Designed miniproteins, single chains. Designs and how they scored, part 1

No score or structure here was measured in a lab: all are predicted.

Each design is a single chain, and the fold is of that chain. pLDDT is the mean over its residues in the fold that is shown.

## One batch from the design tools (miniprotein)

Design m1
Fold by ESMFold2-Fast:
Structure m1 (fold): chain A 87 residues (1-87)
Amino acid sequence: MVTVELTYLGVTFRIEVEEDETAAVLAEKLEAMGLVEVREDPADPEVFTLTLTVTGRRLRVRKSEPALVVLERLKKLIEEDEKRILS
């Protein structure tokens, strides 16, 4: 189990993930925290979209991706959003 911290516009989210956890399980945790909205891609049912609740920025993710890889991609997206907002 790994604890990952995501800071988004001054709010810190602490997410506990198992090393074998999938993006699908991670998405449920992030949605429960209010950080993202989850929606299945109508073009591919194995793909879903994570929408950041504050900015509406979207990340496309496969259900079978490792949770830690998805968290790294989400962290990068948040850092790009913050750069834009704080500029």
Scores: mean pLDDT 78

Design m2
Fold by ESMFold2-Fast:
Structure m2 (fold): chain A 91 residues (1-91)
Amino acid sequence: SEARQQALALIAEGDKAFLAGDYEKAVEYYEKALELDPDHPLAALILTRLGEALFKLGKYEEAIAAYERALALNPNNTAARENLAKAKAAL
């Protein structure tokens, strides 16, 4: 779908921003991807990456919320589970 293609492009831009250390831009791109298609098959992955970017910004409560949403969509998401524990420990 068009929305899926646009979301994938936004995820790629978010990943690029994250790798460059621009965590604020990464959050913006990941949030736009989720707003464009909240039921996207990659929503759990996007939420996990959003949580990682929020964690890098010290926004631990927001990171926890993102990881919990990722786990609600995919309970077997090991990265989200491990990162959720780290974010809770950082509070």
Scores: mean pLDDT 87

Design m3
Fold by ESMFold2-Fast:
Structure m3 (fold): chain A 69 residues (1-69)
Amino acid sequence: MLSAAIKRLVEAKKQTSNKELQKRADEAIRQVAEDLNSHPGDEAVIAAQIKRLNELIKEIEEEIAKEKA
């Protein structure tokens, strides 16, 4: 679900100290809002956004793991 992916991205953003990843997360959330306004109800656009958010979440979670090690 798109809302679940956004929530997970926001939580990951709060846990990282990497300012560039935090900025990328903010930009991704803004892009989702813009795409939904331009293509309301487009399931293909929603699916593409979920995939991109999940990729970014993985990158942030990897960075958090490195920061802890």
Scores: mean pLDDT 79

Design m4
Fold by ESMFold2-Fast:
Structure m4 (fold): chain A 55 residues (1-55)
Amino acid sequence: SELDSLISLFAGQSPEARAAFLQRELGLPPAEARRIAHLPLVEFAQRALEAAKRL
């Protein structure tokens, strides 16, 4: 699934790398991206997928 693919992709990435992804690829504001990036991996992936679908 899309969610499982995102979980696998981000499992090895730091919160800083996750925040950079959200800002660069999904256009999220820095403060929101940083907040989401520090969520547990599954919750981060779910929020990233939801943001991508809203583009």
Scores: mean pLDDT 81

Design m5
Fold by ESMFold2-Fast:
Structure m5 (fold): chain A 63 residues (1-63)
Amino acid sequence: VEKEIEELEKRTLKEVEELKKRGEPDEKIKELTRRGIEEAVRILERAGKLTEEDRANYERTLA
């Protein structure tokens, strides 16, 4: 689970950097980051490791 989340974070950061290099609008970058966070939540929830703190933190980040 932790390794899966780590790989997801690395992939998302790399894609964000590529979008920035291409001059894509901030809205697209924000959407990519949002999708990455949603996938992380799904992974943790599926594994039964999603805490209330994690949920609240992700909601705050998605807002």
Scores: mean pLDDT 73

Design m6
Fold by ESMFold2-Fast:
Structure m6 (fold): chain A 64 residues (1-64)
Amino acid sequence: MDKQKIITTAKVLLESIENGDEVTARAAAKELKELGEDELADAVLSGDYEKAKKMAEEIIKKLE
């Protein structure tokens, strides 16, 4: 698992959610799914941005 890539992509996801950029959020979710973060990706793709934000914050904390 590429931890640095997951951290970077999760941060992009958080910024896109905060900015309401759904296109970038979905692109980041697809990248996270390829990196093995299926539940986080599925939360974004289902439109559950509150769950996705919490999961992304938790993943960043665990990997830092």
Scores: mean pLDDT 82

Design m7
Fold by ESMFold2-Fast:
Structure m7 (fold): chain A 61 residues (1-61)
Amino acid sequence: MEDLEKGRQLRAEGKFEEAVEYYKKSLEKDPNNKLAIAELALTYRELGKTDEAKKYWDSLK
């Protein structure tokens, strides 16, 4: 979806906080989007928010 693609673009530009917003927006529209969950977890890890990243990783199991 467009929000997921925008999140990926922002992450590639190093805009991790903005990328998180778009990944969350993607998940509000499609909560079962495993790609959005994985990308959000990776982005939280890049921000040093390891507890948040772990929550999203655990939801993929």
Scores: mean pLDDT 81

Design m8
Fold by ESMFold2-Fast:
Structure m8 (fold): chain A 60 residues (1-60)
Amino acid sequence: MLEFKVIGKSEESAKKAAEEVGKLFPEAEATAEGKEITIKSDLSVEKAIGAALTAMGLGI
C-alpha cells in the first residue's frame, strides 16, 4: 500500500483535487480533510506520482 499527502490552496481546492484523482485513478482512495489530500492505494510508483501531481496541479 502506498500513501501520499499533498496540500491544496484551500479546502475546496483539496476536495476537488481528491475527487479528480478518484476519477482518473479509480484504484486509488483519495480523501480530503481541510487543505490536506491523502491518496492511498496499491498503486505503482508511476501511478502514485501521477495522482499526486494531478492533485497538486488543481491546487496550484
Scores: mean pLDDT 71

Design m9
Fold by ESMFold2-Fast:
Structure m9 (fold): chain A 57 residues (1-57)
Amino acid sequence: RSAALRTLSPEELALLAELRSFDGDVEAFVAAVPDPSKRAEVRERVLALLERLRALP
């Protein structure tokens, strides 16, 4: 958990903090993104980050 967080960039840590404010609800977080044209990109980025965190021991 702590070791996994050390592999994250400042941008990834900020993304996780924002996602936590939505109780980990990816779709609610994506819907709150101010630029609608970027929502698909943000969704994929969040899902990729969560997948990477789940894969870590």
Scores: mean pLDDT 73

Design m10
Fold by ESMFold2-Fast:
Order: sequence, then structure tokens, then C-alpha cells
Structure m10 (fold): chain A 69 residues (1-69)
Amino acid sequence: SEYEKLGEEIFEKQREGERLALENRDEERLKEIGEEILKILNDPKNKKAIEIAEKLLLEERERRAAERA
């Protein structure tokens, strides 16, 4: 669905942003990603897509935490 595609897009942008921040790489790209995410987050019609992205991010973080436990 459209919401699933947008949710995956948000998830990938968040992952890229986290990676770049950890590596202290590409400040301009980090700013661009942040602005794109904020634009999506500020639009109420995207609520369902945002929920999908949040679920994907939680699953990834839990998986990484379990691997380190």
C-alpha cells in the first residue's frame, strides 16, 4: 500500500540519518534527511505511515539490542 511504501521510506531515512550521525559524516545530507522527515511528521495524513516506520525502527533496535545481550 501507499502507507507501507511511505513507512519504509521514513524508516530508511531514519536509519541513514542514525548511521551518518554515528559516523559524523555528511552534515548537509543529515540536514536534508532531518528536514524531509520533519515535513512528513508534520502532515496528519501520514499518521499511518509514521506508525509503520516507528514499528520497523523499534523492531530493528530490539534486534540489535538482543544481539548485544
Scores: mean pLDDT 77

Design m11
Fold by ESMFold2-Fast:
Structure m11 (fold): chain A 78 residues (1-78)
Amino acid sequence: MTVDEALKKALEALKKGNDVEAYRYLNQAFSGDGPKVTSVFEAMKKLLEGDYEGALKSLRTSFSEEEAKRLLEIMKAA
């Protein structure tokens, strides 16, 4: 499974209220990197609320500016 596929599945699981399934896919996408997994999970929650600035801020805690922007675009396209 590609990182993009794992992110899409995590976002779909989170939309259904299945946080455990979302975390499982994110751990696969980021090889169990806890800080990165947590940052993406919080960003997904903010994105689902329509808070794109909050999502980007969460990603910046564990990713570079360029990486955070790329991840946000992948998640928005999901």
Scores: mean pLDDT 83

Design m12
Fold by ESMFold2-Fast:
Structure m12 (fold): chain A 60 residues (1-60)
Amino acid sequence: STADQHAMAGAIAALEGDLEAAARHYREAVALDPSYEAARRALATVLEQLGRHDEAAAVR
């Protein structure tokens, strides 16, 4: 699905160290499928690494 494609793009961006791009892709995956728990947890982890702790808490 398109949500899966965004989650994969987020994972690739995270592996490349581009945490801003990773957060954007995971956020799109969650927007397309709000029940996508793996993408939601990955988004929270990336937001914590970026120091955006309030945003990370909101997506759990």
Scores: mean pLDDT 85

Design m13
Fold by ESMFold2-Fast:
Formats: sequence, structure tokens, C-alpha cells
Structure m13 (fold): chain A 80 residues (1-80)
Amino acid sequence: MDAEEYLKKGIKLFQEGKFEEAKEEFEKAIELDPNYAEAYVYLGHVYRVLEEDEKAKEYYEKAIKLDPNYETAKEELKKL
């Protein structure tokens, strides 16, 4: 399974409310592609749902560092 397949699986699990399982899949996506900005955004979303706002900020900032035009990460970071 490649990084994109792990991201897709994580997104499906996230949409089903399975946040811990989604987190594991997003972490696998990042292990395969450490520059995968979208996977960092979704890790931010997981931590935001878990009310770990400092961790969510860290992942959104990482996504913005990898892709400075990632509008979703910028918008979520402003809310934290």
C-alpha cells in the first residue's frame, strides 16, 4: 500500500468517527512520504477532534511548511 492509499483509508476512518484508527493510517502515509502535506493536515484534524489543540497546531504548521498555499491548514491554524 502506498502513501496515498493510507491517506484514503485514514480519511474513510475519520469520516466514520474512528479517529484513533484514522491517526494510525495517516501516520503510515507520513512514514512512506514525509512530505505529504495533506496527511499532516488530517493528523491536525484528528488532534483537533481529540481536543489536543497544541498537537493540532504542530501538524497544521508542518503542512504549511511543506505547502505554504495549503489554505485548509492556514484556516484551521487561525481557529486554534
Scores: mean pLDDT 84

Design m14
Fold by ESMFold2-Fast:
Structure m14 (fold): chain A 68 residues (1-68)
Amino acid sequence: AKVTITVKSEDEVVLSSSVPGTLTKPDGSKIEIDGEPITMSTVELLESTLVLDGKEIDLRTDAEIVLE
């Protein structure tokens, strides 16, 4: 799966994916990924579990990082 993380600031990132999936936050809440960009804090993203098309994604190796 292809996932892009756009870093807007030290505290804000935008997650974009070409495939559907689910992001599970540290508090157990879930966000459905359906192709729309998701804005969140950098800390929340790093502590969350991302599953795309039934596969867990390692955000450190499988994501493309874009700096703004």
Scores: mean pLDDT 74

Design m15
Fold by ESMFold2-Fast:
Structure m15 (fold): chain A 97 residues (1-97)
Amino acid sequence: MEEAEKLVEEGEEAKAEKKYEEAAELFLKAAELYEKEKDYEKAGEALARAGEAYKAAKKYKEAAELYRKAAEYYRKAGDYKKAELYEAKAEEAEELA
């Protein structure tokens, strides 16, 4: 949706400015909107972006939790390759925490 897409764009802009926690919050808001619309592929993508932002902020525990949630939404969307990828990223982030 238009509102969620705008939040993703604002999150990418914040991430480019190294405002990683702000970027994560924007991506999380986008994920909530996509989830409400049952767009599980885009919800998973937004959650994955939020996890990447928290990892950049050295918030590894939060990153791992979001990667696991992203994997769950990718599975709901039928994207098993991305689900496997983000399960692996969650495990890597847990080792850094």
Scores: mean pLDDT 87

Design m16
Fold by ESMFold2-Fast:
Structure m16 (fold): chain A 59 residues (1-59)
Amino acid sequence: PPSERELEAEIAISLARMFNWLKPNPEAQALIDRAEAALRAGDYDTALRLAQQAIEAAK
């Protein structure tokens, strides 16, 4: 099963994508892309951090 940190990262990326869909921001999109790359690499801490930055940028 996915780890808690992996689930947190996936949820944060989903939220970042939702905020960016409502209010498009190139900085948020770049952070989302980097977060997804980190998630695929198994670096869940980096993925979560980047997704949280994307959410902040999209606000």
Scores: mean pLDDT 83

Design m17
Fold by ESMFold2-Fast:
Structure m17 (fold): chain A 65 residues (1-65)
Amino acid sequence: MEEVLNALKKAVEKLREEGMIPKETADEILKAIDNGDFDKAKEILSKLPPEVQQKIQDLVIEELN
């Protein structure tokens, strides 16, 4: 579980640096994860464009393999 959350945080940070996620949106997701508010994190993630959501999934899978 913690490994998946760390992979998710890294994916969000990378996409923020690449400009695919606005800094404010990325910071809100990261804060929600750090606070254990996974419902809020999921809600924010679900509002991202489908292409960005897919890229997050791909990056999480890469980190865990």
Scores: mean pLDDT 81

Design m18
Fold by ESMFold2-Fast:
Structure m18 (fold): chain A 55 residues (1-55)
Amino acid sequence: MKLDEATRLVLEGAPGVSEEQAREAAREAMKRHPDATVEQIAGEALRLLAERGLA
């Protein structure tokens, strides 16, 4: 989906996260919710990052 857009939103919400970590989280969120909006993907990605300690 809109991986690059979601990755940017994740980095804005978690600036301490690397671009690679943000992209991986966004990719995982997209796999779980392929029809989700960019905002929804970014929110789920941020949740996944926090849950896995990937900050």
Scores: mean pLDDT 77

Design m19
Fold by ESMFold2-Fast:
Structure m19 (fold): chain A 91 residues (1-91)
Amino acid sequence: SKEEIEKLIEEAAKIVDEVEKKLLAGEEIPVEELREKIERAKELVEKAKELLKASDLPEKEKALLLARILAVEGGVVLAERQAEKLEAKAA
């Protein structure tokens, strides 16, 4: 349903936003915790995409939901790059 898709997007966006706020504040995040958050956000985004693809929502609503999904995916990519940098420093 549209509501289920929106909830998945909101949950993923919340995870990405929490990671971004910690990084901007210079707060230390354990790499394992960061990776766990990234994987959870990816799972939520993938589920949202699957439900959106299977939905019969109007084109305009699908486009708006897809735009929100793409914004969250952008945040996930940035978080992954940060995790890679932290892992490289630990090695």
Scores: mean pLDDT 84

Design m21
Fold by ESMFold2-Fast:
Structure m21 (fold): chain A 60 residues (1-60)
Amino acid sequence: SRAERDVAALEALLPRLSPEDQALGHYLLGQAYRELGRDDEAERAFARAREVDPTLRFAP
């Protein structure tokens, strides 16, 4: 699925991203995990995104 491909691609890219882009990367990972029904991983990814950029807002 697209979400599975997105997770693999984002996981591979994250270590190579700037700190600013890492926040977006973690956010996109969270969305992909949500689409896969992996809610625990999604919440962790969103938490990581907010750690990098505390100004990020997510819909509840």
Scores: mean pLDDT 76

Design m22
Fold by ESMFold2-Fast:
Order: C-alpha cells, then sequence, then structure tokens
Structure m22 (fold): chain A 72 residues (1-72)
C-alpha cells in the first residue's frame, strides 16, 4: 500500500541520514512525500528533504523519524 511504501521510504531515509548519506536521505524523503496521504506527513518529508539537500544529516534524520511516525 502507499502507507507501507511511505513508512519504508522514511525508514530508509532515516538510516541514510544516520550514515551521513544526504543524497539517500533526500531520495527517501521524496519517495515518502509522493506516497504520503496527510499534509503533516508531506510537510515533514519536504523539511527532511531540504535538510538533506543542505547537508544537515542530523536534521534530515529527525524529520525522517517524524515522517515515519506521521505516515499512515
Amino acid sequence: SNAEAAAKSAEAAAKAAAEGDTAGARTGMWQHYLNSTTEEAKEAALKGAEAAAKGDSKEAQRYAEMAFILSK
């Protein structure tokens, strides 16, 4: 389902961010954005992608974790 895809993408993004892979974190957050059904989850994904684009892996991980919680 889209919710399962969104959750898996957020988990992958959080792992990538924890490893310092900002490109992987950004990709995972964009996949989460596309599969998210709520505005709150989409906003968290966009903020995570922005943090990853800026090279802020700590902030990207924080938003990826938030996106995972909000993905339903």
Scores: mean pLDDT 80

Design m23
Fold by ESMFold2-Fast:
Structure m23 (fold): chain A 72 residues (1-72)
Amino acid sequence: SVEEAKKLVEKAIEAYEKGNLMEAVKLLNEALSLTDDEAIKKAINETITLMLQGASAEEVRKKAEELFKKAT
């Protein structure tokens, strides 16, 4: 569901803020499996890309909030 996917995204951002990139990406991939909403999937994939590119935790949180606001 979209709501369960959003909960996993929040946990992923918290993991990334703690420096746990592997856990963050794992949680985002789990979130992708819980939704068929294309806008939410796009937001999750762009969040993964930012994390893999080494964006700061603050940048990831801000961009994820913008992407999910646009998706909803």
Scores: mean pLDDT 82

Design m24
Fold by ESMFold2-Fast:
Structure m24 (fold): chain A 73 residues (1-73)
Amino acid sequence: TAEGEALIARGQALIAEGQRLLAEGRALIDQGVASGDRQLLLRGIGTVLRGIGLIFEGELLIEKGRALLAAAA
């Protein structure tokens, strides 16, 4: 179904965005630790948590999309 395919595509996009946020957050954490900048460290941690959330949401959307495609077979 078009809806199942759309959910899979949306989920893949969220996972890709989450992976980018994980990399960005890691870099911010490393910079914050190296410079002693607590604000930068906390911002990095927040960015990592947002990235994890997007990956989880994306995985759920892919699972839902696959289920819709299977039901339409």
Scores: mean pLDDT 90

Design m25
Fold by ESMFold2-Fast:
Structure m25 (fold): chain A 93 residues (1-93)
Amino acid sequence: SVLEKALELLEKAGKTELAQRYRDEMAHIDEERKRVEEELEQAKKSGDKEAYQRAINRLIALDLRRVGIIVEADFELVKAGYPREEILKELKA
């Protein structure tokens, strides 16, 4: 995946602790997403429109944070001296 390649490049740049923090946060997001998807299915079955909307809003927030981690990882790679072209080349491969 795009994120995993970015994290591998961060590790290669000596930013191992930062890469691990991003992996841990992604794992927490994935667990939370699974729980919220179960809440969404229960709300759908019960016809609880308010619970359904809350679950949708939570999923959107989790997805936005996942994108935020990718953007932060990209910024850290640029800051570590990786040219933009090299990052894009790795992500497209």
Scores: mean pLDDT 83

Design m26
Fold by ESMFold2-Fast:
Structure m26 (fold): chain A 61 residues (1-61)
Amino acid sequence: MREELLEEAYRRIKELVDAGKTLEQAVNAAAKWLLDQGVSVTEASEIAAEAYRRVKAELAA
């Protein structure tokens, strides 16, 4: 449930960054997708922030 949303958000951010979007644009797109799934604004923000942190850590390596 939450972990599946997190994994999909992470994947979407990764794909958008790989396609040439900025990390911020990718995170905003993932957050909008989460809202479209029916999660609350707070939950969408938390999941998107966690996915962002994971992608950012990988890009820094």
Scores: mean pLDDT 81

Design m27
Fold by ESMFold2-Fast:
Structure m27 (fold): chain A 94 residues (1-94)
Amino acid sequence: MEEKMKEEVIEKIYELAKEGIETGKYVEAAIRIQALGHSFLTEKRLPSEKELAEAVEAAKKAIEEKLDPEEKKELEEKAKEALEELVKEEEKKK
């Protein structure tokens, strides 16, 4: 039972990573993946699209208010690298 939900979460993580790479929205995709993982680990459920959107909005606001332009660029580069690693890992598993 839990295994089936875990597989769905992993599949969704890879989907979000691919979308982030394709759209260039690396930080947004990374935030969505983090929110998905947090919901699964703490609540043992999948978050709704509304919850994911709210998480992205909250994080974007915090980034804009707290980070300078150099920190934002570093965050975007780290998010891109993390997404690319996730996509490579999915390809290797097939």
Scores: mean pLDDT 77

Design m28
Fold by ESMFold2-Fast:
Structure m28 (fold): chain A 57 residues (1-57)
Amino acid sequence: SPGERLRALGLTPEQLTAVAGMALKGLSPEEIAKRLGLSVETVQAAIDALREAGLLD
């Protein structure tokens, strides 16, 4: 499930909210990763899981 995948990434609810908000504003995964101190791979996985959950486009 998307929630199970998000838990596997080790992100806090606050980090997930920040990723979603920045992605909705059109920031790239690279920009989001730089701002949050995460890997690009982690941010991309979070975006993909949020899309599967219907929380992103």
Scores: mean pLDDT 80

Design m29
Fold by ESMFold2-Fast:
Structure m29 (fold): chain A 73 residues (1-73)
Amino acid sequence: MELLKEARTEAYLALYLFSDNKKIQEIAKEILKLVKEYEENPTEEIKKKIEELMKELEKLEKEELAKNPPAPL
């Protein structure tokens, strides 16, 4: 399922790229937990929770990048 692959990839990238941001780390870990739960018991409720957390993760990543932009070349 493309959503699960995308969610897992985004969560692992967030854990790697935003190691100093505890809130991003917590949301990324929660996404990974929900992905595992969905693989064991696929429900629309869990799918919606994954989608909501992915949107929150994207928002926090944008806020973090705006606050702490990567060093310009």
Scores: mean pLDDT 79

Design m30
Fold by ESMFold2-Fast:
Structure m30 (fold): chain A 56 residues (1-56)
Amino acid sequence: VALALALIALGKVLIEEGKKLLEEGEKTGDKELLLKGIALILTGIGLIFEGLLLLS
């Protein structure tokens, strides 16, 4: 249970950080920031999915 909740919490943090990088990349035209933002959002979604599976 603790591990599942930790994965969900970490996933949420990564999605929020990814959104910030994505927005900054859009403002500056920095393709590397855009890609990092997308990668963090996708990783965060994966961690939330894993956490939910552990709770099932």
Scores: mean pLDDT 84

Design m31
Fold by ESMFold2-Fast:
Structure m31 (fold): chain A 65 residues (1-65)
Amino acid sequence: MSLEEAREIAERLTASAQRLAAEVGVDVATAMLMRDSGLSRAIARKLVLGEPLSEAELRAIAEGM
């Protein structure tokens, strides 16, 4: 998977995570994203908060998907 594809996945995950966080709160949304995507807590939390991801974090998403 390319870094560009990883960014597209991250954007989709961010949109879904932020919607979930609005309904269930940040901690629950983070736990759900970790469960469903196998992502680390650090990456899942950044997605839920809409924080920018590093290239290393984008690569981790690409390798986990």
Scores: mean pLDDT 77

Design m32
Fold by ESMFold2-Fast:
Structure m32 (fold): chain A 74 residues (1-74)
Amino acid sequence: SLAMSEEARAVSERLAASTNPSREETIELVEELLRVAREEYGVPKEELEKLLDELIETLGLSKEEEERLRKAIE
């Protein structure tokens, strides 16, 4: 199916519903989304690494936050 998994959809919905989420809340939701994409959807690691690179640039992530999200895709 081309539809998102129920868990991935729930994470995306929570993020969209949050107006001005805290930085920590945003990082937690991104981490969970990457985990779900890997575990539920079987998204290739190369695709997840590309997505992570885009998220680092878009969110202005610190090196520590980058390492945290990188662990979610391993």
Scores: mean pLDDT 72

Design m33
Fold by ESMFold2-Fast:
Structure m33 (fold): chain A 73 residues (1-73)
Amino acid sequence: DEATERLAALMLEALRLGREYAAAVAAGDEARAAELLARAEEVAREAERLLAEHPELGRAAYERVLEAAAAEA
């Protein structure tokens, strides 16, 4: 459960960083965009590592992400 919540949180953080990256690119802030991209890559690697260690959690984590997205709709 804790591992599922952590994986979901990492996925949500990656999505947030992606949105911030898009905004930085649109604003022409190349330095900010580079920093956000580097952070997003770190978060993605951590999520990939967790998923590799616990492949059974991927679906449950995605369900948590979808639930969060639906709640904001």
Scores: mean pLDDT 80

Design m34
Fold by ESMFold2-Fast:
Structure m34 (fold): chain A 79 residues (1-79)
Amino acid sequence: TVVKEERQEFDLTADGAQLEQLLKDAAKASGGTATLEFTSADGSLKATATASAETGKATPVAVGAETSGKVTLTVKTEE
């Protein structure tokens, strides 16, 4: 089995529910596992969450209010 890994960095303004949905969508689209790391623009807030296409579940993202920050999204797909 070959594991393919893709990593993307981008700026986003989102709350925890929006980040969780992005993570679920990324995992579902890849058929694998997605991991999201979020750091607020002021650096005061950091959150990490993972979602799996297999379970359809995501770890809750600990961002309550809509916050501007940098997202690192890593997607792993098994062949």
Scores: mean pLDDT 78

Design m35
Fold by ESMFold2-Fast:
Structure m35 (fold): chain A 72 residues (1-72)
Amino acid sequence: GMEEELEELKEEIDFVEKLYKEGKITKEQFIELLKVIKDRLEELLKKATDPELKKEIEELLKKIDEILKSLE
């Protein structure tokens, strides 16, 4: 369900952050991967009706935006 997709996206964010911190991907690759995850979160937000899920998705989107701003 949507909660499972959200947990998978959280794990994916943590995984790509780890890859970047370990020098396994470039800054440009990290930005590209985060933008893909952001697009997937925005699609989940469009489908979400539960206020708690919406809030959690919005918090993750804000986190990604803050990371992306720090890299530019």
Scores: mean pLDDT 86

Design m36
Fold by ESMFold2-Fast:
Formats: structure tokens, sequence, C-alpha cells
Structure m36 (fold): chain A 91 residues (1-91)
């Protein structure tokens, strides 16, 4: 769940980066970094909670980046990442 949420945060951040201008750049990068960090924590360190927290932050950033970029796909991926990260934290 945490790794899946992190992948969605990464995908959302990448969509925001691809479609956005300068204003979308900081949250798009934050979404990508949160996704990468979440994947590393969950899959390399075995830290499901740390992975989920990183995915949560990345997903929120990806949603904001998608909004600023006008990317419906970036927003959708970020929202899916947020749902998965919250589900992982509820375990």
Amino acid sequence: LAAEGARKALEGGREALRNGGKEALPPAIAGILGGIGGLFAAEVLGDERGGALSALGGALAAIEGGRLAGSEEGIRKGEEGLRLAREALAK
C-alpha cells in the first residue's frame, strides 16, 4: 500500500512537471521526491509507515502541482496516492 501510494505520488508529480509552467515546478518536484522517498522507505528499508508518510506528503504536493499545471491526470494520480497512503497508515 505505501509503495503503491508512493508510485502514484511520483506519477502525479511527473504529470504536473510535464504539463505545468514555472509555478507548478516546486510542488511537482516535491511530489516526485515524496514518491521516490516513499518507495525507498517501503521497499528498501521495509518501513511501511515511513513510506506511507512520504507518499502522503508527495501525493498532496502532486495534487497541488497538478492543479497549478491544469493536469487532471496529475490531480487524479495524486488523489489515488493520497488514498493509498492513508489506507497504509490506517493499518
Scores: mean pLDDT 87

Design m37
Fold by ESMFold2-Fast:
Structure m37 (fold): chain A 57 residues (1-57)
Amino acid sequence: DLDQLDRAIETVRETAERLRAEADASTDPAERERLERLVQALEEARRRLEEERRRLL
């Protein structure tokens, strides 16, 4: 379902942006590193969703 995929992709993108901003604002190196790993995982998930979307076209 293309519309659901578009919404999922947008949600993941927004979440990754929010976590990236939190990482940039963090003064704790360990927390920054943890948030950066979460952002990387979300960006990978977004790429997979985009690939799925392309397969449906």
Scores: mean pLDDT 84

Design m38
Fold by ESMFold2-Fast:
Structure m38 (fold): chain A 66 residues (1-66)
Amino acid sequence: GDADLERAFRLFDRDGDGVITAAELRAVMGDQVSDERIAALIARADRDGDGVIDLAEFRELMAERS
């Protein structure tokens, strides 16, 4: 389970900096998800309001859908 989630996170985190930006989410999901939906996903996971998602926040976001 977690290995697949970590693999997905690494596909979004192309720079290997341990965080996902709105731009990276759009690059991966842009054809399947609207900009408004991507912004909502970031706002839900991003507790700090900086527009960045770390691995722990990404795990929590994905866990609610499993």
Scores: mean pLDDT 65

